# Designed miniproteins, single chains, continued (4): the designs that were tried, part 71

Each design is a single chain, and the fold is of that chain. pLDDT is the mean over its residues in the fold that is shown.

## One batch from the design tools (miniprotein)

Design m14457
Fold by ESMFold2-Fast:
Structure m14457 (fold): chain A 90 residues (1-90)
Amino acid sequence: SEIDKLKEEAAKLGDEFVRLLKELARRMQQADPETAERLGAEVSRLAKEYVEAMKKFREAIKNGDVEGAKKAIDELRKIVERMRQLVAEA
C-alpha cells in the first residue's frame, strides 16, 4: 500500500539519520574545540527538527493522512541531506 511505502521510506531515512549522527559525533571528537562546538550546535538543531518531523509523520500515518505523511517525509529528506552535507564538510 501507499502507507506501507511511506513507512518504509521513513524507516530508511531514520536509519540513515542515526548513522550520520554517529559519524558526526566521531568527527566532532577529532575536531578542534571551536569546530566541534559549531558542529554540535547544528547537529542539535537538526536532531530537534528530525524529532518534530517524525512526530508529524507518525500522527499523519495514525490519521490516514497520506498528504501529511508525504510532507513529513519531504522534511525528513531535507534534514538527512543537510546531515550528509555536514559530514562532507567535516
Scores: mean pLDDT 89

Design m14458
Fold by ESMFold2-Fast:
Structure m14458 (fold): chain A 100 residues (1-100)
Amino acid sequence: SLQPAEPAEPVKVSEEEAREIIERAVELLLKARYLKGKELDEKEKEELKKLEEEIRELALKISGIWTASDPEEQEKLEKMAKEVVEKYLPEAEKKYKELE
């Protein structure tokens, strides 16, 4: 992984927008984890590549939000991420297991 020389630019977003970005990132990460756990056909390999690209873009955006945040806002972002993972992980496991 060639890291870009420039750090992620700070991005100011609303709490609602930050939550939506985190929810999208978690959903895509769980889907990518499911796909990586199985043998992939050509279509699924292309889907995984697109997911990894979207995850990378979302990770950069989250990094920018984190950099723009004060310590109190950062604590709120960590709490949001934990709550989103705890909500989505059981539903994603049920949904993606049913695709076997």
Scores: mean pLDDT 74

Design m14459
Fold by ESMFold2-Fast:
Structure m14459 (fold): chain A 74 residues (1-74)
Amino acid sequence: AAVKRVTVRVYDAETGELVLEKVFENPADVGAVVRQALDEALAKHPGRKLRAEVTVEYDDGSVRRAVVEAEGPP
């Protein structure tokens, strides 16, 4: 099925604070938009350990979720 929406919610892994939320409608490349959102969060929060929750919604109504952790340079 085609991807309808990708929601990326980035949290500070230590505090649980939501630092970035982005929604992409009908993205051409899911990996590219997830990387874009995570790179933006890392650039704004250097030295922080971040946890991204990714929700992918498909045209057939199915939903897939993933969690990605990343840390920016100090």
Scores: mean pLDDT 80

Design m14460
Fold by ESMFold2-Fast:
Structure m14460 (fold): chain A 70 residues (1-70)
Amino acid sequence: SLEQRLTDLALAKTKEIAEKGGLPAQTEAKDLSEAFANLDAVGDQDPKLATEEAPSFVGEVLRIIGDDLE
C-alpha cells in the first residue's frame, strides 16, 4: 500500500540520519504517523543533517505518491 511504502521510506531515512549523525533513533513504527514522528525526532537532534537529507526524502515521497496515482 501507499501508506506502507511511505512508512518504510520514513524509517529508512530515520536510520540513515541516525547512522550519519551517530544519533539514537527509533527505527520501528506501527503506522505512518509514528514513522514520521520518529523521523522528526531524529531530525530535531541534528537539524543541519536533516536539512541536507530533506531534498532526497521529499523527492522519494513525491515519486512514491506519483507512482501510486498512475
Scores: mean pLDDT 80

Design m14461
Fold by ESMFold2-Fast:
Structure m14461 (fold): chain A 81 residues (1-81)
Amino acid sequence: TAEAEALLREAEELLAEGKYKEAAEKALEALRVLLKDPSLTKEEILRAIAAILRGIGLILEGKYKEAAEYLIEEARKLLAK
């Protein structure tokens, strides 16, 4: 949705600024908004959940840049139709 796209753009801007933790948090917000989209297939929902879980794991390890890059890529794949 437009809301998820806006959150993803904010995440991309934060990543470009070197604000990796904030970028990862915004990308997680975008994925959570996408999970509420009724147009998603069951497979896309499962992929979004898997991405969120891996992203949280990377954040817990302090790998904020890797988390942000990964979460942004996965959210982009789900928005690309």
Scores: mean pLDDT 84

Design m14462
Fold by ESMFold2-Fast:
Structure m14462 (fold): chain A 86 residues (1-86)
Amino acid sequence: MPPADAAEVKTEILSKEVKDKKTFAKVRVTVTLSERAATQYGEFGVAPYEAVVEVEFPIEISDEDAKKAAATEALSKGLLKEKEVL
């Protein structure tokens, strides 16, 4: 995987539901190399890394906090998968 500091992390909320004061969010996390990092770390591949992460919190949280939690989980647990280009 490319280094976190050399990669652009994009997050997109696919769904967010608050039930019984708990937050359930499904977030798409996409990690792509920045233009400068792609030149330096191109050996890690030209395809973006993508994961869909489901996060649950025992309290109501903001969209921004849900996105940050999903990105952290995807990066820490290695949930990101490379898309192969033939």
Scores: mean pLDDT 65

Design m14463
Fold by ESMFold2-Fast:
Structure m14463 (fold): chain A 76 residues (1-76)
Amino acid sequence: SAALLFIQQAKQALTPAMFKDPAIRAELAVTAYLLEQGITSSQQRAELVPDTEHAQALAEQVEPLLSSEVLQLLQA
């Protein structure tokens, strides 16, 4: 899935400390959620979630809604 590929690529591109940063994790969780909803356009996602502050506000609500596969990869 696009969400799994996105999180896997982010995990490889970011240091472990960056990947565990709450602001970065919020952006990863929200982006993964939007990808699982079929919003695959990066431009469309930027319009819906324009900054880290918006992502942080949504992360708490969307993280439990992620598929178990995406959530496990994000937590690892």
Scores: mean pLDDT 75

Design m14464
Fold by ESMFold2-Fast:
Structure m14464 (fold): chain A 71 residues (1-71)
Amino acid sequence: SLEELRKEAEELLEELEELVKQMPRATQLAGMKDLEEYREKLKVADEEEVKELVKQLRRSKASIEQALAAE
C-alpha cells in the first residue's frame, strides 16, 4: 500500500541521514542536500513514484554502508 511504502521511504531516509552524518564533511554536505531533495519528492509522490524512490534509497544506503565499512 502507499502508506507502507511511505513508511519504508521515511525509515530509509532516517537511516541514511544517520549514515551521512558519519561521512567526511564534504561528502556529508552533498549527502544532506540529496536527502532534502528526496524528502521534498516524497511529499508529493504517488504510489509508483514512492516505490521507485524506495528502490533508489535502498541502493544509496548500501553504497554508503560500503563506503563507511572501508574506513
Scores: mean pLDDT 82

Design m14465
Fold by ESMFold2-Fast:
Structure m14465 (fold): chain A 56 residues (1-56)
Amino acid sequence: SLPALPNEIQDLILSQKDLTLEQRHEISLAIANKDFETLEKLVSEEILKKVKEFYE
């Protein structure tokens, strides 16, 4: 399950149709923990930028 994230970020993750449930879980945990190194490996640059902007 995804942690409590803004709808914009949740929609971006859910729109990634090529991701497995396990990858989505890893992404959600990395976002919650501000683990940008893990996010860079799992998501596109556009999604990484949006997550960073959320934490500004």
Scores: mean pLDDT 72

Design m14466
Fold by ESMFold2-Fast:
Formats: structure tokens, C-alpha cells, sequence
Structure m14466 (fold): chain A 98 residues (1-98)
């Protein structure tokens, strides 16, 4: 399973559990944040800090709104574009969601 696929699944699982206010929902959201944070750190090390910062802002904003599944999808799509070398596309996806 790709990193992007894992991020999407973690967001969807956290969103499905969120109405119950369970510890399981909090664990899935924390795992999503860890996977995203690790990927963003690698982007920063590669010299793409602007993309990393835009993705972090978008994810933080969506999570604050309870849009956990959407946060996962936005992060995954931006990371897929970055992996393909489409840095402008990755930035545009993140900025549109911020």
C-alpha cells in the first residue's frame, strides 16, 4: 500500500469514528498526522519547504473544521503530485484547500 493510500484510509477511518468521540478515532487521527508530518519533513529536507508548509496549513485547517477524511485526501493528492515531480500542482492542491 502506498503512503498516499494509507493517509486516505486513516482519514476515512478517523472521520467514521469521530461522531462517537472514541479513543480509537483519536488514535486514527494521530496516525494520520504522524504519516503526513513525516512526509512533509522529507519534502522540507528535499528543498520543497513551500509545498510542505502549504500542505501543513491545509491539513491543520481541515482538521480544525472536523473534515478529517478531506484532510487525508488533500494531503495524499498533494504528496502524489510531489512524488511525480509536479511541485506546482502539489502547491495548488494544498493552497486551494487552505
Amino acid sequence: MSLAERIVRLGEEAQALAPEGSLEAEIQEAMLLIEVSVALLELEKAGHSEVAEAVRRAVTRLLAQGRIAEAGRVAAEALRRAEAGDWEGALAIAEAAA
Scores: mean pLDDT 81

Design m14467
Fold by ESMFold2-Fast:
Structure m14467 (fold): chain A 60 residues (1-60)
Amino acid sequence: MMLSQKEIDDVFRQVDYLRTNKSLTPKQRQGGLDRIRTLSKQMPPEEREKILKRLDEIEK
């Protein structure tokens, strides 16, 4: 149920990819954001809070 450290690191890389890649369609971007939100529920609370803050920045 809980993500490993390697999986957590991968989630952070996926967030950075969504933030920096300007070529994503709105549908691709939203799909990526939704997936990361789902994965964040399997992360430790501190790491989850950091991910959610980054997702909020991407959506605003």
Scores: mean pLDDT 78

Design m14468
Fold by ESMFold2-Fast:
Structure m14468 (fold): chain A 76 residues (1-76)
Amino acid sequence: EAEEIIEKALEEVEPKLPPEAAKLLREAGRYALQGDIEKAEELIERALQAAVQAGMPLEVAVEAARKMYEAFKKAV
């Protein structure tokens, strides 16, 4: 169930993200499943930075990061 929540959120967000940001969010999901929310949050922030640097509008990147953060909180 925890893995399902994270995987569904990734499936919705990942196609809209540059590959570097998608990779960081998948790593964040693994740390969230281990209960390391601090590390997961750090990786979400890195993913947001990578997405913006790749040309994603800040507003869209922030919404994607928020959605993943909510999914991680719900999964642990």
Scores: mean pLDDT 77

Design m14469
Fold by ESMFold2-Fast:
Structure m14469 (fold): chain A 72 residues (1-72)
Amino acid sequence: MTDEALREALLAAKTVDDVFAIIGESGDAERVRRLAEELGHEVARQAFEILQRMAEEGRRAAREIAERRRRE
C-alpha cells in the first residue's frame, strides 16, 4: 500500500474502528501514525492513544511476571 492510498483511506475514516482496519491492512502502524499526524486526523489520534494504552498495559504485565519469577 502506498502513502497516497493510506492518506485516502485515512481521509475516508470516520471512526476509531476504521483507523484500526487501515492499520491492520497496512501492516505498518508507525507509517499510518505518521501520515495521520500530517493530516491532523483527530480520530486516528484517538485510535493511537488506545493502542499506546494497550502497549503500556502489556509492558506492565510483563514487568509483574518478571518480578514474580524473581520471588520464586
Scores: mean pLDDT 77

Design m14470
Fold by ESMFold2-Fast:
Structure m14470 (fold): chain A 84 residues (1-84)
Amino acid sequence: ERAALLAAAARAARAAVEKLKKLADDEEARARAREAAEAALAAKHPDPVLTAALRAQAEATLAALEGDWERAEALVEALERAAA
């Protein structure tokens, strides 16, 4: 279960970052992504590793929204390594 949840978080983070690269001027879609990421930052799991993964997923989305693509990619790659 933990491995599956980590893999899901990694896939979701990758998909979110790739989607935001294509939505450069879509302010409504970007606002929705920001709201989802901020809600995810408030969410916690009893497993501290999964809590850290959810936080990293949200931070990757926020970094992408700020235009910090290098940080967004680094966070996604860290999640992908943790899921492997």
Scores: mean pLDDT 76

Design m14471
Fold by ESMFold2-Fast:
Structure m14471 (fold): chain A 88 residues (1-88)
Amino acid sequence: SVEEELRKAREALERGDLEAALRHAERALRLAEAQEEPDLELLAELSELLGRIAEEARKRGDLATARRALELETRVGVLILEAAVKKV
């Protein structure tokens, strides 16, 4: 589930494993994109988590991970906007 992948991503980030954190975050996003009505709270958590991964990657000089995290964060932002528009 989205929640399970988010938990795993957070745990990986806390351990400093940016690659695992990014992989679990990407899985969470793919699961959310497959949902007809994604959970906006979980999407907000995913967006924040991806931002933290990007910041940590920048501090380490890992440009590839930082760029990938920002790309995924943009996709989450689009999904949030699409879901929010339907609520009017």
Scores: mean pLDDT 83

Design m14472
Fold by ESMFold2-Fast:
Order: structure tokens, then sequence, then C-alpha cells
Structure m14472 (fold): chain A 66 residues (1-66)
């Protein structure tokens, strides 16, 4: 189900943001981006399947920005 999948990915993005916060200086900005991704994807979950696609794209972008 898209809602379950998106929820799992949201949790993973939030956890990744916390991990990046542990990096001194280098990943400080990624922490803020991770929180913003989680907030945006939470809103997109209400869109159903569209939310899952959006979250996948945001997670990929977050990792690429690393």
Amino acid sequence: MAEERARELRERAERAAEEFAAYPGWAKHLRDLGEEIVAATRRSLELGEAGEAMFEALVADHRAAL
C-alpha cells in the first residue's frame, strides 16, 4: 500500500536526518533538509499514490545531495 510504504520511507528519512546531524559541520544542512523532506512527504501521504512517488524522489535527492 502506498500509504504504508510512504510512511516507512518518511521514518527512514527522519532517521537519516538524525544520523546526518551527527556529522560535524559537513552534514548540518542535510539535517535541515531531512526534516523538511519528512514534513513535505507527510503532507503528500494524504495524496495517496502520488505521495509515494514524491517521497521516493525526495529521498533520492536527499541521498544525492550527500
Scores: mean pLDDT 63

Design m14473
Fold by ESMFold2-Fast:
Structure m14473 (fold): chain A 87 residues (1-87)
Amino acid sequence: SLLDAAENLEKYLATASFEERAVYAMIFAHELAELAKSLGLEEVAEEVRRLRDEIQAAYLAGDEAAVERHIARLLELARRLAELLEK
């Protein structure tokens, strides 16, 4: 499930390096955006794609705090989308 995928990502992130955290989050964001698009949730898909781009930009800038803020928002969106799929 999407909730299991989000929890699994959090477990991977707990022991990951800065580079691995950014890469794992960008891969997860890509998958989440495609899922949201397939469900007709275009605004959610666009927000997730923007977060992916922001994670990449922050990583390239060496802004670890920004990467963590964007990852937190990405996980929040994943949980909200999981709740919508139960309705």
Scores: mean pLDDT 85

Design m14474
Fold by ESMFold2-Fast:
Structure m14474 (fold): chain A 80 residues (1-80)
Amino acid sequence: DLDEKLRKEIKKLAKEHGLEVLDIEISGETSEEEREQLLKVFRESLGLLSKHLKPGETVELTFTDPKSGVVVKVTVRKKP
């Protein structure tokens, strides 16, 4: 299941940056290539957020794949 695999990888990346995933919403189905591109964008975004968010602060990230129109929305919180 590509959706389940994507969710697991996002949670793993967030944890590596001291962020807690509160919610993940995926609209549509991703291909393997789209999943890799989304994970690259999430990795970059989570790294930046981890440096700038205060402990306990929550932010919502929305990513849209321009080829498929698939939308991925992730809510993360910096651990206190």
Scores: mean pLDDT 78

Design m14475
Fold by ESMFold2-Fast:
Structure m14475 (fold): chain A 74 residues (1-74)
Amino acid sequence: MEELIEEARKYVEKGQELLGTPEAVEYFRKAAELFEKAGHQETADAVRREADYVGRIATERLQKELEELKKKLE
């Protein structure tokens, strides 16, 4: 069980390093699954909420950047 918690922490750290990318969301979701398997349901739920929030912000930023690039190219 301790190994699962340590692995989950590594996925959270990697997700934080990749903030602003789609890959960050996947790392947070994998961390949540590992916390759930370790019996830490509250932590798993919190990490899933962070994944949803990060995904929402990343999508909004990418859409704005793409629209700005289109305007500069035309």
Scores: mean pLDDT 77

Design m14476
Fold by ESMFold2-Fast:
Structure m14476 (fold): chain A 78 residues (1-78)
Amino acid sequence: EEELRRLEAIGRSTLLFFENLFDPVIDPSETLLERYERFKKLAEEWIKKAPPDMRKLLEQIKKFSEELIEALRAREAA
């Protein structure tokens, strides 16, 4: 519960970051899980071309997105 809330907060911050950076069109058919998976992929792509300082931040964002995806899948299974 507490961990899920923390991961959700990180996910929301990540979402806002990518919305501001990439200006993604919100697809109403896209689930939150699918959206975070897409942001994880974008973070991976940006890590390849980002400067070292930003790479660490993007790696953390990727990790938190993965944790949020796992938590969302577990919650939906329950």
Scores: mean pLDDT 66

Design m14477
Fold by ESMFold2-Fast:
Structure m14477 (fold): chain A 61 residues (1-61)
Amino acid sequence: SLPEADAWFEEKFGDKDPLNLSKGERVYVFALLTGLALADEGVIKPEEVIPLAEEFYNGYV
């Protein structure tokens, strides 16, 4: 895992049940997972994961 992404997720969703997320929270999680997958494949750098997730969330909401 990426420590920065893990800390970001815990800050946003640490007290949330992953199975009972709202629509907006699910979009955030989806954006984070997409960024992590792209970083794992070498398409983006790990440091770009959180900015990508926030940009996607803000563009969707």
Scores: mean pLDDT 68

Design m14478
Fold by ESMFold2-Fast:
Structure m14478 (fold): chain A 67 residues (1-67)
Amino acid sequence: GKMEEADRLGAGAYAYAAAGDAAGARTLVQKLVELGIMSEAQAEAAIAAAEAGDAARMGRVLSQSLA
């Protein structure tokens, strides 16, 4: 279901961010917005963290969005 898809997308986005692939992280975060799991503001915060190389901040935003 959408919850399993959201979990997979969130894990993938974090993995890309941890690897330094901000573009990959952006793609998966945008899909989470499309599914209605993340707001645009949460997505902007997650993408900004990924672009800054701040995996800890990225993880926090994802956890708050998927709770």
Scores: mean pLDDT 81

Design m14479
Fold by ESMFold2-Fast:
Structure m14479 (fold): chain A 113 residues (1-113)
Amino acid sequence: SASLDVLLELIGHILSLIGIEIDLEQLNKQFPSPDVQKAIELVREIKETFLAAIDALEAGDQAAVDANIARLEALRAQLQQLLANPSLPPQLKALIQQVIDIVDAAIALLRSA
């Protein structure tokens, strides 16, 4: 079973992602673009994957934990591809980088659990 500390850190990351989603939605209202909309989509999918990973950890289902790590790695790759666009606004680049950093931290936590 996962330690309480691992679960609390994952919950903290979910709260950070909610804040980033609010910032992205505000950015999309001011400067709507396919890139901002894709970033919002990816953040939502990452949050769903974190919740599924928490459920898998609570259930002691290592195969489900590993599947969620693989999904996070795929979502991270999509964020990196989005970040590779040199025309992205600096604020959007910063928000995407924050999401990548959160995903990297979460993958490390899930692998340690």
Scores: mean pLDDT 89

Design m14480
Fold by ESMFold2-Fast:
Structure m14480 (fold): chain A 65 residues (1-65)
Amino acid sequence: DGKEAGRRAAEAGVAAGGGAGAGGWQSYILSTKGDLEGGARAARKGGLAGGNPEGGERASQYALS
């Protein structure tokens, strides 16, 4: 129950901040780049080239969850 409340709060916070989501996504990718050789590299390459804040909103929810 508290876990769902935390997720909702994180999602609302990202929507209000916007940039906060982008930061969370970047941190998540950087952390996993060494673990997932193929997947992490592909994700990092996309982020480096694109800088997509829209994707960051979802990533922030996962990172904080």
Scores: mean pLDDT 47

Design m14481
Fold by ESMFold2-Fast:
Structure m14481 (fold): chain A 85 residues (1-85)
Amino acid sequence: SLDDLKQQAEELTGQAMKRTSDFVMRSTDLDMTKKVIDLTNRILSLTEQILQSTDIDEVQQLLQEMQKLIEEMNKLIDEARKKES
C-alpha cells in the first residue's frame, strides 16, 4: 500500500542518517565526508517528495531511486573504512 511504501522510506532514511552521522563523526577524510553528506541530502530530498506524494507509482519510482542512492552511500562508507584497515 501507499502507507507501507512511505513507512519503508522513513525507515530506510532513518538508517541512512544514523550511518552517515556515525561515519562523519569518525572520518578525517573531508572529501569523502562531503560526498557522503551530498548523497544524504539527496536521500532526504527524495524522502520529502515521497511523503508529499499521493501517487503510488510515483512513490514506488522515487523509493527505487532512494534505494540506489543509499547503496552508493553505503559503498563509499565501506570503501573509506577499508582504507583505514
Scores: mean pLDDT 84

Design m14482
Fold by ESMFold2-Fast:
Structure m14482 (fold): chain A 111 residues (1-111)
Amino acid sequence: APLPAPTDAEIEAALDETADYLGFSEEQRELLREVFRKLRELGLSAEEIALVLAHAVAAAAESPETLELFLGLIRGARSAEEVRALLAEIDAAIRAGLSIGEAVRLAAARA
């Protein structure tokens, strides 16, 4: 059964719990909150938002700098289509054999 859309407070609590679990800094936590708020405002689906979170987790596992760069790219997007294009570029680079950090740096160089 589809769950009701979470409230902003529930999303913020979930992001805080995720950031605590992954050891994010306060700066990274605030950037994560800004990014997820923006994705909701742009009208991305729950599945698309979950994909962004999955990439953020993978980036964080590589380095804090990779996470900050990835979240900065998503925050810089002006439309849902720009977010989808960024995700497609990252996915294409990973399929070509690049690491998540290399994929994120390549996307940043094109922005």
Scores: mean pLDDT 76

Design m14483
Fold by ESMFold2-Fast:
Structure m14483 (fold): chain A 112 residues (1-112)
Amino acid sequence: MEDFERAKKAADAGDFEAALASVGRLIQDGKYEEAVKAAEYIKEKFPGTLEGVRALVAMAHAYEKSGDKEKAVEYYREAIELAQRLYEEHPDDERVKRTLELVEAHLKRIEA
């Protein structure tokens, strides 16, 4: 609960990196349900953005660590769809390209 509250406060302040770091701590502590809720809150604050893609990846990673492979694949695919749309809109944005490549690598690994 405390790390979820920290993630929410950071997201409300627009501090995406601090918010995502709080999600990472929840995953490391095995608090996967709280990590998913925190990442979902971050995604809702940053819809249609690279930050939103990274929040979707954090949700997928939490599901993967909890053993829910089906949910992890679902959220990695959602992250790819958003990242592909952003890349088509901004083909020269190296951050978007790199994020898309990383998410595709995660999906390929989990489906192996």
Scores: mean pLDDT 83

Design m14484
Fold by ESMFold2-Fast:
Structure m14484 (fold): chain A 79 residues (1-79)
Amino acid sequence: MQQFINQVNQQMRNLSDQALDAASQGNYTQMQQYLNQMRNIGNQGVNSLPPSQQQTARNLYNGYLNTTTNNGNRLYNNS
């Protein structure tokens, strides 16, 4: 369980970095693909946890996704 969540957290960070890099290069399509992958892996992470931990994980992963989306949109609009 914990090892899987650690892997999900690492993947979320890597995808966030890739989405922001794509945004800075003006590649909107690639940014959206990475954001979609973040949604998918985050949902898998939440669903892997006991119900008592799912809300905390959902809040964390939604936080990563929302921050990346907002920063990516700002970078893309200024690229």
Scores: mean pLDDT 83

Design m14485
Fold by ESMFold2-Fast:
Formats: structure tokens, C-alpha cells, sequence
Structure m14485 (fold): chain A 71 residues (1-71)
């Protein structure tokens, strides 16, 4: 994941999902580690939680976060 992709995801988490900067950093680290259960618990988006648990590819989930698309 590039620094630019990390910044885009961080900005969406803060502006769209309303999480704090520190929480956004934790979510990004969980994404990098492939810990989608931690991502699902720490983002207030039911579609992300469902997508992660149903085995939707990480690239699709990341694109959903960046583009605010319901999953």
C-alpha cells in the first residue's frame, strides 16, 4: 500500500466515517496487517463488516472505503 493510498483511506475514515485521527491510524494498521475483524469492529459501517466476514477481496473493500461505496 502506497503512502498516497494510506492518506486517501485516512481522509475517508475521518470525513465520511467520523472516526478520530488516532482511531483512523489504528484502522489503517489493521488493514495493512489483514486484520479485517479489527477493521469491522472499529469502523461504524455495517457493509464493511459484512463484506470482510463474507470473504470479499481486500482490494474491493479498500476501493469501497476510498469511494464511500456501500458493500
Amino acid sequence: MTPDQIQRIRNVLITVFGVSDSQARHVIQSIINGDWDSVARNTPHPGLSAAARNGVPSSVIMNGIINHVPL
Scores: mean pLDDT 66

Design m14486
Fold by ESMFold2-Fast:
Structure m14486 (fold): chain A 85 residues (1-85)
Amino acid sequence: MQEQQQQQWAQLAQEHVQQGVQYLQQAAKLSRQGKPESEIKEQLNKAKEHFQKALEHAQRAGELGQQLAQTAQEMIETVNQLLKE
């Protein structure tokens, strides 16, 4: 039973990483189109929220989530850098 729960958390982490990447891609698109900073930051904040959820779920997945946790943490750092002005 515990192993199945860890696998479910790893799957949820993977899904949140994919959603975060989609929001990052949308933010980049809005930036290239010269859209308002408020719209770009909204997408970046949504990306960060998804990467934070991915990290939480990956950590709960234990060893099965180690690579996903590393990826999520790196993506959170990237979003934080993009949010700095």
Scores: mean pLDDT 85

Design m14487
Fold by ESMFold2-Fast:
Structure m14487 (fold): chain A 74 residues (1-74)
Amino acid sequence: MPSLDEQIRALLAEAVAALLAARSEAERETVIDTFAGRYRELLAAAGYSEAEVDRRVAAFRAMLRELADSIAAR
């Protein structure tokens, strides 16, 4: 089984690739929502509390939003 860190790195790589492939703001928002949801599932499966999951998912979503904005500025 891959470690949680390996799963998070793989998820981030997939999210970045999906953001790069997105052609509209609506598609970028869908990518952020999708990968934030998958990150929540990974953290919950790893035994994090709801409060820890909420904080980490909020930070992850913010990071993906900054990446999406940077990509859109190309």
Scores: mean pLDDT 84

Design m14488
Fold by ESMFold2-Fast:
Structure m14488 (fold): chain A 88 residues (1-88)
Amino acid sequence: SQRVILLSTSNATQIAQQLENQGNTVVGTITPGSSPNAVHLQLINGQLSDSDIQQIQSLQPDRIYYDSSISQSTVNRLSQIAPVTQIS
């Protein structure tokens, strides 16, 4: 099973459930309550803090899913940690 970060503001609970049904473990999310065992990360103006980026790195994700709410500069930083995939 893959460890994944889910960075989505829309339909986050449904997407998290779909990922877990596919055998992934959602270990981090920006939507509180979308996955009960995930670390909550704070999105401010499309960006994550340096401490949240460090926390994502410490979670050792296999993949990061992101939507259009995430800034391109943040996506570029996350791509240094794990493969990134855009979701609609």
Scores: mean pLDDT 84

Design m14489
Fold by ESMFold2-Fast:
Structure m14489 (fold): chain A 90 residues (1-90)
Amino acid sequence: SKKADEVSDNLGKAGEALGQGDEEKAREYAKKAGEVSGVPAEELLEAVKKGVEATKKGDSAAGGKAILEGHGKALEALGDKESAKGAKEA
């Protein structure tokens, strides 16, 4: 969906900004992702920071996993109604 794409794009840009040391720009992107997903911007920013710092430390696998987990949390919040409706008892 357009909102899921916006969340993904903004979280990716927040990570790029943090990689460049631009925390203000990263916070702006996290705020945009938070406004779309309903997750607090600070929580999203911290998730991205953990991923970026793990990657900088040379643990690209842990960094990627942390980023995907934080990203998934934002998308889960965005799709809260869809997740509840998507579950079916068979």
Scores: mean pLDDT 72

Design m14490
Fold by ESMFold2-Fast:
Structure m14490 (fold): chain A 76 residues (1-76)
Amino acid sequence: SAARATALLAEGERHFAAGDLDAALRLYEQAGVLLSIVLGPDAPELARALRALAEVHRAQGRDEVADRLLARADEL
């Protein structure tokens, strides 16, 4: 459900704030997959998960990955 995806994003935010970037990445990926399955791959709600993923990738020095995720989010 979309509510479960929202909960996964919130859990990921707590891990990100704590500096647990790998846990945040996993949780944000799970949220994105769930939103894509429940709402479809072009759902605007997916943009929030993509932006969260971009933030983690940038924090880990993967700027090109982050830029691609943000570009995809802007298309939704």
Scores: mean pLDDT 85

Design m14491
Fold by ESMFold2-Fast:
Structure m14491 (fold): chain A 82 residues (1-82)
Amino acid sequence: MLKLSDEEKERLKKAFSKFDKDGDGVIRGSELFSVDVTMKTPISDLFAEADTDGDGKIDWDEFLKTVSKLSREELEKLLKEL
């Protein structure tokens, strides 16, 4: 179970804001497609798994839970791209 530091949590909050282009507190699949191309990291796959209901919406809680499923090396890679 990946334990996030306060620094990592702050960086993840920045990442969430970057993905949340509409500023409504929810990430949509269309927003992730654009970011995925820019970051060269297939993060859209992770959020597809987090979207249990298939409604195309990922909130902060789901985002954090999805990221916590990553290995330390994957988290570092994601943070490095931000």
Scores: mean pLDDT 65

